# Designed miniproteins, single chains, part 62

Each design is a single chain, and the fold is of that chain. pLDDT is the mean over its residues in the fold that is shown.

## One batch from the design tools (miniprotein)

Design m2289
Fold by ESMFold2-Fast:
Structure m2289 (fold): chain A 56 residues (1-56)
Amino acid sequence: SLQDKINRLIALKLRIIGLKLDLEQETDPAKKAAIEAEIEALEKEIAKLEKEIAKL
Protein backbone atom coordinates (compact mmCIF):
# COMPACT_ATOMS: atom_id res chain seq x y z
CA SER A 1 0.00 0.00 0.00
CA LEU A 2 1.00 3.66 -0.26
CA GLN A 3 1.17 3.89 3.56
CA ASP A 4 3.55 0.90 3.71
CA LYS A 5 5.84 2.58 1.14
CA ILE A 6 5.81 5.87 3.09
CA ASN A 7 6.58 4.02 6.37
CA ARG A 8 9.46 2.18 4.67
CA LEU A 9 10.80 5.48 3.24
CA ILE A 10 10.81 7.06 6.74
CA ALA A 11 12.53 3.97 8.22
CA LEU A 12 15.24 4.04 5.51
CA LYS A 13 15.90 7.77 6.05
CA LEU A 14 16.21 7.23 9.83
CA ARG A 15 18.61 4.31 9.19
CA ILE A 16 20.85 6.58 7.07
CA ILE A 17 20.94 9.20 9.87
CA GLY A 18 22.08 6.50 12.31
CA LEU A 19 24.74 5.22 9.88
CA LYS A 20 26.09 8.76 9.33
CA LEU A 21 26.46 9.15 13.12
CA ASP A 22 28.28 5.76 13.24
CA LEU A 23 30.54 6.93 10.39
CA GLU A 24 31.55 10.07 12.37
CA GLN A 25 32.61 7.84 15.33
CA GLU A 26 34.39 5.15 13.28
CA THR A 27 38.21 5.19 12.93
CA ASP A 28 38.75 1.83 11.12
CA PRO A 29 39.02 2.47 7.32
CA ALA A 30 37.51 -0.93 6.42
CA LYS A 31 34.50 -0.36 8.70
CA LYS A 32 34.10 3.19 7.31
CA ALA A 33 34.03 1.76 3.77
CA ALA A 34 31.38 -0.79 4.83
CA ILE A 35 29.18 1.94 6.41
CA GLU A 36 29.56 4.17 3.30
CA ALA A 37 28.59 1.22 1.05
CA GLU A 38 25.47 0.57 3.17
CA ILE A 39 24.50 4.28 3.01
CA GLU A 40 24.90 4.24 -0.81
CA ALA A 41 22.73 1.10 -1.10
CA LEU A 42 20.02 2.64 1.11
CA GLU A 43 20.08 5.93 -0.87
CA LYS A 44 19.50 3.92 -4.09
CA GLU A 45 16.57 2.09 -2.43
CA ILE A 46 15.11 5.45 -1.28
CA ALA A 47 15.39 6.89 -4.83
CA LYS A 48 13.58 3.83 -6.28
CA LEU A 49 10.87 4.00 -3.60
CA GLU A 50 10.34 7.77 -4.11
CA LYS A 51 9.85 7.16 -7.87
CA GLU A 52 7.25 4.46 -7.09
CA ILE A 53 5.41 6.83 -4.70
CA ALA A 54 5.52 9.68 -7.28
CA LYS A 55 3.82 7.47 -9.91
CA LEU A 56 0.80 6.90 -7.63
Scores: mean pLDDT 87

Design m2290
Fold by ESMFold2-Fast:
Structure m2290 (fold): chain A 73 residues (1-73)
Amino acid sequence: ASKQVGDFDIKAAKAGDNIYITIQKSGGEAKTYTVQAGSNPIPVAEQVKKDFNASLVESLKIVGEAVKLANEQ
């Protein structure tokens, strides 16, 4: 599944107990993250914040939308 959130393109897929999230900011490099289904999203959101110079609130929204996309397959 894929969705745009602001300047970010988000792709997400669920495989077993893991959610694979790929985030790309408008034409830039894509980064992939792995989250265990049902786990705390804060650690991944903090990594997204560091990788894309985003706010924590924006990063949490991105991770939340990605998890939602993976679960709506």
Scores: mean pLDDT 78

Design m2291
Fold by ESMFold2-Fast:
Structure m2291 (fold): chain A 62 residues (1-62)
Amino acid sequence: SMEERVEGARELARALAEELSVEELRKGIESAEETKDESDWSKEEVDAALEALREGLKEKEA
């Protein structure tokens, strides 16, 4: 379902945020924001992933 795919995207993004450095995560978020409309993922999946990445960045910077 869409809900399952959105949750999967969020989980993947959280895992990536944990593995990436603060600098890599900032650049990744910026790049993803610029290319989100070109993604094969749904808007909901992209939005969920970006939100999870931004949350991970805030945690690393705190």
Scores: mean pLDDT 76

Design m2292
Fold by ESMFold2-Fast:
Structure m2292 (fold): chain A 56 residues (1-56)
Amino acid sequence: VSQAELRELAKRLGVSVRSVEGAIAALRESDLYARLVRHDLKLTEEEFEELRRLAE
């Protein structure tokens, strides 16, 4: 995932880029991680909330 993509996701979640990186590392084996990498943050609202909680 590019730094620009991480920055955009961090702003949407209201957290730091490092928090998003930590959440992504925790989700590395999940379909959510694959969607983050492949679909440019095209996540469902529920998946977004899950990522937000992990990124806190």
Scores: mean pLDDT 66

Design m2293
Fold by ESMFold2-Fast:
Structure m2293 (fold): chain A 50 residues (1-50)
Amino acid sequence: SELEKLAREDYEQAEKLLEEAEKAETPRKSAILETAANLLKIGAEIDLSL
């Protein structure tokens, strides 16, 4: 479904951000990690609403 696709895209984007965070220093690292966490949360909420 369209919602399953949106959740997958959020998970994929979060994975890319986690890889980028490994190269970053605080405070940028913290901001990237927070963004990744938010994407994972949104994806999970989409999956749970199905």
Scores: mean pLDDT 84

Design m2294
Fold by ESMFold2-Fast:
Structure m2294 (fold): chain A 71 residues (1-71)
Amino acid sequence: SSEEILRRILRLDAKERFGVTSDEEMEAYRKETIAELNREIEKYRELAQKGDRKAFARLVAYELLRAFYES
């Protein structure tokens, strides 16, 4: 599934960039990522409502990424 592919990519990225080796470190990374995504979602939601098509595309991408971390 697309969620499994994204999960593998994000886990590999986290391991390479941050040296994440434990479930506790991964959970901390996940929480930080969700918090950042929520800020970006709010920002791009406002811009999308004003008719910004690029902002709408980013909003959809960030909502999908948030759904991955919440699943």
Scores: mean pLDDT 73

Design m2295
Fold by ESMFold2-Fast:
Structure m2295 (fold): chain A 83 residues (1-83)
Amino acid sequence: EAAKKYKEGKKAFEAGDYKKAIEYYEQALEILPNNPYLWTELGRAYFKAGDYDKALEYYDKALALDPDNELAKKLKAEVEKAI
């Protein structure tokens, strides 16, 4: 289930294993592709992995689904300051 994949992704992210977090979040998105919070967490994992282009792409996807997502707005601004 998507919730189980998301939970495993969060555990991997908290452990600093961003590659594994990305894998689990991508699997969760295959089940729930319209969840803006999953896109936000995927973007965050890519940002931590150093892939700024994908981080911005996925934050924009989250904001397209939920324009009032304050976390995605904040994290997008952090990436824009890093480039």
Scores: mean pLDDT 84

Design m2296
Fold by ESMFold2-Fast:
Structure m2296 (fold): chain A 98 residues (1-98)
Amino acid sequence: SLAEKALELLERAIKLLEEALKEKDIIKQIGLILRAMGDLIEAERLAKKIKDKELKELILKAIELLKEAMKYILKGDYEKAKKKIEEARELLEKARKL
C-alpha cells in the first residue's frame, strides 16, 4: 500500500539520520542528510495521496529542520546542526507512530 511505502521511507530516513549523528566526516554527514531528505520528499508525496494531513505536516517540519541543519553545517556550527538533526529524527519517530 502507499501507507506501507511511506512508512518504509520514514524508517529509512530515521536510520540515515542516526548514521549522520554518528558520522565524523562532514562530506559523508551531508550525503546522509541529503539522502534522508530525498526519502522524506517522496514520503510527503505519498502522505498527500493518502490525504494524511498530520503525517504530511510532520514530514514537512522534519525537512525544514534538516535544511536548518545544513545551514549550520555550512557555517561550521556542528553542535546546532546536530540538535536540528535530532529534532528532525524525533518528529519522524512521532510520524511513524501515526
Scores: mean pLDDT 90

Design m2297
Fold by ESMFold2-Fast:
Structure m2297 (fold): chain A 61 residues (1-61)
Amino acid sequence: MTVEELIKEADEAYKNGDVEKAIELYERALQHLRDLYAKHPDDTALRQRLAEIEKRLEELK
């Protein structure tokens, strides 16, 4: 499952009222983004995407 697929499924879960499922899927997407960023720490786009998902999770918690 790609990061994009995880985010899409998280958005669908949230829309359906399954906040716990949405949080789980966003956390999985965040883990994948962190792994990618660790391998490419100079990639500003990855850093920005990571920050965006972290913000979404903070809002849901």
Scores: mean pLDDT 80

Design m2299
Fold by ESMFold2-Fast:
Structure m2299 (fold): chain A 106 residues (1-106)
Amino acid sequence: KVTVTAPRTLFDAATGQASSENADLEVKHDAKVTLTVTVTAGADGTRSTRQEIDVKATPSGKVTLTAEAPLVDGKTNGITITAVLEADPSVEEPVQAVTGTATVKS
């Protein structure tokens, strides 16, 4: 299990999970986040999952995103998580992206 939290993407290297409730993405209105999780594990190569997650605006503007990484059992897994907040085409809002990395022995 992997969580993306603010003030930047934070991970527990043993579990791939952060201890904070806040994401480094600021959500001002209901929007879509594209979450990509990439796992690299030795001879088994690279696996990736891509998810579109609907997020709702929060009073703080920050969101916690959680995804399960497709870990390779018995290997040291390098994990890269990228979360991209979709820009509203009706307004000049910057595209927000957060990237985090972790290493998990499975």
Scores: mean pLDDT 55

Design m2300
Fold by ESMFold2-Fast:
Structure m2300 (fold): chain A 95 residues (1-95)
Amino acid sequence: SPSLEEVVERDMEEAKKLSKEEARKHLGYLGAILQTRLLALNVEIWVARELGMPDEEIARLEAERKRVVEHLKKVADFYKELTGEDFPIPKIPEP
């Protein structure tokens, strides 16, 4: 399966080839997928801490969360550049 980074880069390149309206839909959907993954990682980190999982495992999950947040920021910035409108998904949470 492609990495998250490869999916984001591919979908952003495809958005450049679309009409403004189709780019809004495409990037909006990509943002929803990334936000869903971020919410899942927040739950996974919380559970890992509650269960006393090793620090290495918690650090791995936190690093993955940071990557998802960085990808969401890129998508939100690109959405605004292409559409002139703020990204429709709620404000990207800081790590």
Scores: mean pLDDT 82

Design m2301
Fold by ESMFold2-Fast:
Structure m2301 (fold): chain A 81 residues (1-81)
Amino acid sequence: SVLSREEAERRAREMKEAAVAAGEDPLLAEAAALAGLAGQAYAAGDLEAAAELLREAARLAEEAGLLEAAEALRAEAERLA
């Protein structure tokens, strides 16, 4: 459970770094924000909300071409559900 939150936070950090490197890419910035919110939902014990936010973050990451990050976010969402 703690590992799931930490992995989501790690992915959110990676996506924020990618967004900064891309000069504030809105798609990557939104994905990072959603992953961060998923971590907050998880910390609050709302696993369903955390999983939903991670799935949305994964969709945006996939659209941005971050396929490995998208798969990791989906796997984390599935683990929480």
Scores: mean pLDDT 75

Design m2302
Fold by ESMFold2-Fast:
Structure m2302 (fold): chain A 80 residues (1-80)
Amino acid sequence: SPREEEIRLAAELSDEIWDYIDKIEKAKTVEEVEELLEEFKKWVEERKSRSSPRVREVLDLLERDAIRRAKEKIEELKKK
């Protein structure tokens, strides 16, 4: 059912977000952060193509948060 697909996607989203956050925190170079962000964006866009409008709104918010976290990490790395 559509709801079961949404629940499954929510679990996949949770795992992917936590993995992304962990990798960003451990990143040592600006290039590594940029690569991690581009990989996350590709993952999000692939899921958007198969998602309901409601899920797409959640994916948009997650992408914005991912971009913000990457920018914050890049600025931190530039100060070192």
Scores: mean pLDDT 80

Design m2303
Fold by ESMFold2-Fast:
Structure m2303 (fold): chain A 70 residues (1-70)
Amino acid sequence: TKEAIEYVKKAIEALEAGDVEKALEYLVEALRLVEDPEAKELITKAIAALLKGDVEKAKEYAEKALKLLE
């Protein structure tokens, strides 16, 4: 969905700005809205990486999800 794409983009922007809390909120909303199973897995991995403090890995998974959805 277009809404899921926008939330993934906002999450990536938040990660680039160092706003981990906002990035997590946006990734959770993206996960709620996304229907593609591969994108769901990538967003779930991004959330898991972020919860472990791995911002770079979270960004990588979020960017992969965005590329898949676009």
Scores: mean pLDDT 85

Design m2304
Fold by ESMFold2-Fast:
Structure m2304 (fold): chain A 66 residues (1-66)
Amino acid sequence: DKELELADEIAKEVADNVLYEDLSDKQIEELEKLTNEALEAVRNKDEEKLKKILEEIKKKIKEIKK
C-alpha cells in the first residue's frame, strides 16, 4: 500500500531528523498536514504535487533543526 509506505517513510524521516519532544504543537500540526496532503496526492496519482509536498516536508525538517 503506497499510502502506508509513504506515511511510514515520512514518520521515519521526521523521527530520524528531529526529536518529537522538541517540536511545538504548531510544528507537529504542520507536518501532519503535509503528510495528509502527500497521501492525497498518492491517491490522486498526482506525481508533481507529491514531489512538491515531499520537498516542503524536507524543508520544514531543516527549519526545525535550526
Scores: mean pLDDT 71

Design m2305
Fold by ESMFold2-Fast:
Structure m2305 (fold): chain A 84 residues (1-84)
Amino acid sequence: SIEEQLKKLAEKVANLAKEYNIPGEKIQEIVVKAFAEDLSEEEIKKLILEEFPDLEESKANELAREIKKLVEAGKKYLELLKKS
């Protein structure tokens, strides 16, 4: 289900943030901004690197990609709920 997909994507983002030593509050802020402003994967990466400039580019790329997947799945779920 889309709900199970959202849960798994959220868990993946949370686990990557923990592994990369990124505070949950900061990752939540980035996810919320990405959702609200419809940010691209590259824009999400820039936000991550602005807060954590010493983070390896490969790790920033992976985190940005997973956040974008989570945001897109969330938007699709909301659209599905609006359909009669």
Scores: mean pLDDT 83

Design m2306
Fold by ESMFold2-Fast:
Structure m2306 (fold): chain A 95 residues (1-95)
Amino acid sequence: SLKEIVEQALSLARQALEAVRAGDYDRAKELLTQIRSLLVEALEQATDPKIKEKLFEALREVSEALQALDDGDYEAAIAHLERTVKILEEILKEL
């Protein structure tokens, strides 16, 4: 279900945030790649335009977190991951 996909993405986003904080950048990138795939699947299942908009925002934040990790900007990666978590929590309140 859409709710289960978003719950899984949120769990992985929290794990990615802790991985970055621990300096495990390879694990964080792996988790972010999995989150991106789940968010694409969520977009395919979502019909509510408001939910789709928030999923696109979360997908953008995930992409920006991946770019920040590639650039060695770990502070920016954390900020984008914190925004990802917040957006996914907001989506779950609407599901």
Scores: mean pLDDT 92

Design m2307
Fold by ESMFold2-Fast:
Structure m2307 (fold): chain A 69 residues (1-69)
Amino acid sequence: SVEELAEEGRKLIEEGRELLAKAKTSEEAAYGVGLILRGIGLLIEAALQGGEEAAREEGKKVGVEARKL
């Protein structure tokens, strides 16, 4: 569902940010960045699948997550 995709996306972004913040190697940093990008992709997918109303609402959530980055 749209909400499940959005929730998974937000969790991946948060996990990626935490990994990036505590990364000790370039490989760990790359993994954190990868999780953030994956999460953003899921938020975009949620917006596309939800139709006009849900896409508008998810756009606001993506904006909030982007400000946290």
Scores: mean pLDDT 78

Design m2308
Fold by ESMFold2-Fast:
Parts: sequence; structure tokens; C-alpha cells
Structure m2308 (fold): chain A 68 residues (1-68)
Amino acid sequence: GEEELKEKAQDKLLDLVKSNKELAELIKKFLENPTEELKEELKKLLIENGFSEEEADIIIDELDKLFV
């Protein structure tokens, strides 16, 4: 289901962030100032690192919800 896909995407992100400094820095920048440009860069980098478009969209949506 959607919950399983979210959990899998989150686990995959956590593992990747530990080894990919560029992704970790982009996520930090996005959380500090979520712009459309940073969303596009983040989505592209996630897809390049083996995420599906659906998984990347889920991750971006979840990160965007953390900005209040």
C-alpha cells in the first residue's frame, strides 16, 4: 500500500543520505528555504540515485510538510 511505499522510500533515503553528502546538503537547503528550484534539483538527484518518480515525489512531499 501507500504506507509500505512511504516506509521503503524513507529507509532508502536514510541509507543514501549517510553516503551522499550532496543529497544531505540539498535536503538541508530545502528544509531551510523550500523553493520550486530546490524541489526540482532534489527530485532530479533522487531519481539519478535510483528512486522512482513516485518515490521521489513522496519524499519531497514529506519534506515539504516539515517546513511550517
Scores: mean pLDDT 78

Design m2309
Fold by ESMFold2-Fast:
Structure m2309 (fold): chain A 80 residues (1-80)
Amino acid sequence: SKLDELLKRFEEILKTKSPGEVVIELGDLLNEAYETMSPEEVLEFLRRVEELLQKKYEETGDPVFKALLDAVRRAIARAE
């Protein structure tokens, strides 16, 4: 599905890109998600992105991932 494609792309981005690049790439993926998926699928994507960002923050301690996690959590709260 499109959801699975975007999620796989985000997982690869988290493995290969710098924190600053992850900010830009996540923005691009979110734009594509909002343009191509239903609101319910976007919410599911955001929840899965939240899980991945939480894990990445726990692994790295990088405040960029904490900031992204907080932003995604706010987006989820607004979508519910």
Scores: mean pLDDT 87

Design m2310
Fold by ESMFold2-Fast:
Structure m2310 (fold): chain A 86 residues (1-86)
Amino acid sequence: DKEKRERAEKALEEAKKHLEEAIEAAKKGDIEKAREHLEKAAEKADEVIQLYLELEDLEGLQKARKELEPLAEEANELIEEQEKKK
């Protein structure tokens, strides 16, 4: 289904953008903004997962995870680091 794949691609790019925004906010010490972007990224990541599961495309899902995992790890680490210091 072309439409579902296009929606998954769009949701993946939006999730990546929100994770990048979360990383940037966390680096600046803006934890509230970082958390907001992390929540939006999680919403988009859930959409990606749902769409690839509906497509039965486990390879697409795994590729999306590989793109999102490093960004999510960096964002979470920075948020935890800043919260621990406060």
Scores: mean pLDDT 84

Design m2311
Fold by ESMFold2-Fast:
Structure m2311 (fold): chain A 55 residues (1-55)
Amino acid sequence: AEELIEEAQRLGVRAALKGHEEEASRLTRELVEAIRKGDWERARELLERMRELAA
């Protein structure tokens, strides 16, 4: 979980640098919250979107 949160934050920064700052910020917050609550289905979906934005 800790490593996953760090990865999500790094992906968010990269997505923001690519011009998706607002969306990256929102997705990062929702992903961290989903991981914190153990909502793995939601976390997986949000992580995929983060990866796409950061790609």
Scores: mean pLDDT 76

Design m2312
Fold by ESMFold2-Fast:
Structure m2312 (fold): chain A 66 residues (1-66)
Amino acid sequence: IREQLEESRRVTERMLELTRAGRYDEAKRLAEEALARGIGLPDGVEEAVKAGASGKEVGDALLRES
């Protein structure tokens, strides 16, 4: 659990960096990879990715959860 929380935090931080840099598609790709490996993400981000949202929409969801 704690190891997964730390991994989730690192992924979330990297996604936030990419989103702030305007690299939305890369942030979305990182989220898709994390979820495929069973790494939990903020609920709004997971929902957006599963719904097939755009990279910007995934980034906007992340910013709302932050």
Scores: mean pLDDT 79

Design m2313
Fold by ESMFold2-Fast:
Structure m2313 (fold): chain A 61 residues (1-61)
Amino acid sequence: VEKDIEELRKLYETLKAAGKSLEEIRQAIIDKTQESILKVKNPEDIKKLINEATKLLAELR
């Protein structure tokens, strides 16, 4: 999960630096989080991913 969380943060920063719209950044984070959840089977790790994604989405607004 640490790697997946780092990838989410990197995606967020990359899209933000590229000047992508808030909607594009939001959708990309949601899509990446869903992909990561499918790979992770541990409920605690799923919660960590959701919490990180939620924090990033909150920063957009």
Scores: mean pLDDT 78

Design m2314
Fold by ESMFold2-Fast:
Structure m2314 (fold): chain A 108 residues (1-108)
Amino acid sequence: SHMEEEYEKEIERVAFALVIAPSLALQLLQDRVDELEKSGADPEKLRREYILLIAVAKVLGDEETAKEWLDRLVEKFGLTPEQRAELEKEVDEATERIKKLIDEFLKS
């Protein structure tokens, strides 16, 4: 779908930003999530931005930040333990995709 294509392009942009300026990439994603929350953005778009933020924190080895934002997303959307497990799987998939793209960019 168009939304899935846009999400993949966003993952690619995030991976590239991590190669250039990893700490700044994390900060900009945190700012973007906060802005989307304040603006009342589409819940699915907000959820995807949270997933990217958590995945980026995990790529950087910042497990404390990853846990904080995961817990915030779970609370914000009122997720059950089963839904949390599904979310953690989506985060892991995004994390592995970002890592793969970083490796590809570094080999270019």
Scores: mean pLDDT 85

Design m2315
Fold by ESMFold2-Fast:
Structure m2315 (fold): chain A 107 residues (1-107)
Amino acid sequence: MIVLTQPSSVSGKEGETVTIPFTASKDVNGKVSWYKQKPGEAPELLIENTSTLAPGVDSRFSGSGSGTNYTLTISNLKKEDEAVYYGAVIDENGYVFGEGTTLTVTS
């Protein structure tokens, strides 16, 4: 079973850049997606295949990484970016999601 590790929380100031790392217990060969979930809303796909921005997603979001180490980067932080962010991979049993990172945006 793949184990996905990401920090429980990160914080940043409005206008700054924040990074959210995730590590997989084995090489996931770039098959990494990132999701955003706000309270009361459906999860939104942000990034697929490590760095491919999903249609309609703000260009302030970007992804990078290889092997076992991957990062979501959010530039020019806005208060509306407060959400839980999930790294996700596909294995032989289907989708595996990380435990989520809560982003707090300060003024």
Scores: mean pLDDT 85

Design m2316
Fold by ESMFold2-Fast:
Structure m2316 (fold): chain A 55 residues (1-55)
Amino acid sequence: SEKEKLERMIEALRFSKERLEQQLAATTDPERKAVIQAALDEIDKGIEELEKKLK
């Protein structure tokens, strides 16, 4: 179903978020931290948009 597809997409984005959060925690370079944080912000927006489609 469409809901199952959206749920799988959200799960994939949550997995990517966990990986980036681990990288952010291990990173000391401020330029790289900024890049990772920007990527995390985009993933959070993506998850929020997909969750809205489930409702």
Scores: mean pLDDT 87

Design m2317
Fold by ESMFold2-Fast:
Structure m2317 (fold): chain A 76 residues (1-76)
Amino acid sequence: IKEGLEAFKAGDYEKAAKLFQEEIEKDPRNALALGYLGQVYEKLGKHEEADRYYERAQEVLEADPELQREVARLAE
């Protein structure tokens, strides 16, 4: 997760996408990785793909109140 976020902040969206996809492969319910991957695809101009990842992230957060608290803390 941290390496993907660092790549995203550096503007290396292809590397960020690869790293976040690897995190999702390990944990398909990782709402943070899903949300960041959505942002990466948005930056790459793939809006339909971005929307899919955002929807998946919201579904995970809605099902798990603990993840909602963690994401809200990061969005401060």
Scores: mean pLDDT 74

Design m2318
Fold by ESMFold2-Fast:
Structure m2318 (fold): chain A 59 residues (1-59)
Amino acid sequence: MPTLGEMEDGLEGAKRYGAEKAVKLFEEAIKALKEGDFEKAQKLYEEGVKALEEHRKKL
């Protein structure tokens, strides 16, 4: 399970690259983690990582 710090690092990276889809996914992952929905947080984090990778490939 990704930690809060890993999710926050992903969010900062997504913001720096202007990856709006990844930013939204990481923000939702952090929210889910804080609400105790660990399964949802993990899925959203994985989707955010994928979205950020796809965005970086276009740069």
Scores: mean pLDDT 82

Design m2319
Fold by ESMFold2-Fast:
Structure m2319 (fold): chain A 73 residues (1-73)
Amino acid sequence: MEELKKLIEERLRGLAEFAAANPELQEKLVEMIVEDIKAIKDPELAKLLAEAAIKALEEQGLLEAAEKLREAV
């Protein structure tokens, strides 16, 4: 579990950095993350992914994208 959490956090951090460098893709990236979270049948894993994604976006200063993701999940 902990190793999976770390891997998810590292992946999401990379995606958030990419989104920060490509503002035009932020909306599409949030949409894709929301769909991925909704596809997860395990509520604990879905929550973990959502929290990690929101945190990664906030750390990159993408507050609007983070809020949109929080509202969608």
Scores: mean pLDDT 77

Design m2320
Fold by ESMFold2-Fast:
Structure m2320 (fold): chain A 71 residues (1-71)
Amino acid sequence: MPEKELEEEIEEAMGLIEAGVIKTVAKITGDYEKAIEELRKLLEKLKKSPYDVSRAIEHIEELIEELEKKL
């Protein structure tokens, strides 16, 4: 089994975890503007990834839209 598949899964999982932490902190602090900024930075980082992290990208884009509705 190629290591690339494992690295791809790890990067996608880490992206989802980081997005989840940002969302949770936003709900606790009420600072949705900061959360949206951090999620946009995470999205740009993931878009530059050599791995297929499309699921993480889609989830983060949906989270940004959800949080923007709370502004």
Scores: mean pLDDT 81

Design m2321
Fold by ESMFold2-Fast:
Structure m2321 (fold): chain A 56 residues (1-56)
Amino acid sequence: MEYSKEELLERIEKGKENVEKLLEEGVISQAMYDGLMAKLEEIEKHVKETGEALEP
């Protein structure tokens, strides 16, 4: 793995911040925001449990 668990979690956090910013700027809909955040939370849970990135 190229990234530590902490680095993966930081990347996920930045992803969440970017998604929130896109919603605030009106670039994405609430439905897209909900879907993206749910996916990021699933990836975060996997990383916290295994210390590995979720495979595509």
Scores: mean pLDDT 75

Design m2322
Fold by ESMFold2-Fast:
Structure m2322 (fold): chain A 66 residues (1-66)
Amino acid sequence: SMEEKLKIAEKLAEEAEKEVLRKYLAGEITPEQAREEFERLLKKKLMELGFSEEEAEKLIKIILSK
C-alpha cells in the first residue's frame, strides 16, 4: 500500500538526513548541495529496495512536501 511505502521511505529519509549532516559537518558538501545530496541518497536507497525510479521520485516529492 502507499502507506507502507511511505513508512519505508520515511525511515530511509531519516538515514539519508544523517548521512547528509555528516558530510556537511565534514566539509564535503555546501548547504546549497545538501538538498540535492539528500534527494540523490534517498532515491538510491529506495531503488536498492526494489522501488522503480518513478516510484522513488514520487515518494521523495511527498516527503519533501511535508
Scores: mean pLDDT 84

Design m2323
Fold by ESMFold2-Fast:
Structure m2323 (fold): chain A 77 residues (1-77)
Amino acid sequence: AEEAEKAIEELKLARERALKIAENDPEMKAEIEKKARETIEKAEKLREEGKYDEAAKVAKEGAIELLEMAFEAEEKL
């Protein structure tokens, strides 16, 4: 439970950081927003269903993916 909550909060922080990194790329910023929304929704749904381990995994993997997308946008701009 606690691990899943922490992972989801870290995912939300990764979203904010990724959006800031991609601030000059409106297309990638939109993709990051969409991916973040979908991943947060999925992780929160898993947590509500009591699937805490799956929620934590989804949130942790999502946070990494969002940051990778943002850095890719910075390099490809």
Scores: mean pLDDT 81

Design m2324
Fold by ESMFold2-Fast:
Structure m2324 (fold): chain A 76 residues (1-76)
Amino acid sequence: MEEIERLAEEIADAAAAGKSEEMEELLEEAAKRLSREELLLLTALALRRLAERLAESDPELAAALREQAARAEAAA
C-alpha cells in the first residue's frame, strides 16, 4: 500500500520535528480517504518510523512507540 507507506513517513517526519499541527492535519486527511483498518495500519507504520528516528536520542520512548505500533496492528 504505497499511499499508506508514504503517509506514515510524512507523519513520522512531522512528529519527529515536533510539528504536531502538521501531523494532525496529515492524520485528518488520511481519515477522510482510508478505512478504519487502513488507519490503524498507518498509525502502526508511523509509530514504527518515528521510533526508528528516536532510537538514539530517546530509546525508552522508541520502545514505547514500538509497543503502541504492535497494539495498533493487533486492532486492525
Scores: mean pLDDT 79

Design m2325
Fold by ESMFold2-Fast:
Structure m2325 (fold): chain A 57 residues (1-57)
Amino acid sequence: MPEMPDPELTKRAQEAVEAARKSGASEEQIEALEKALSEATTGDEADRAAVRVLSSA
């Protein structure tokens, strides 16, 4: 694809998911987080999604 995925964004998303699992987040919360991160096109959106899910846990 001409638009290559941002490797930093992808890595940050993986770390956020792992942090949520360590926090004891439910499978539903993990799935919601992964969906939000996959839809994020910028690091800012990904960070907001991750922080929101982790802060709400």
Scores: mean pLDDT 68

Design m2326
Fold by ESMFold2-Fast:
Structure m2326 (fold): chain A 63 residues (1-63)
Amino acid sequence: SAEDAFNLGKKLYELGDYEKAVAAYEQAIKLNPDYKEAWKNLGKALEKLGKYEEAKEYYKKAE
């Protein structure tokens, strides 16, 4: 489910595995494009990877 993918992303982020966290959050968004918290957390993971402009666009999607 989208929630399972999102929860996996959070665990990967806690472990510092930011690339895998991004992939898990992208899967959550693919399953539920209205998952605003997944868009926000995708932005946070991208910031950890130094992808600041990409993160900014995803924060807009989170409202």
Scores: mean pLDDT 85

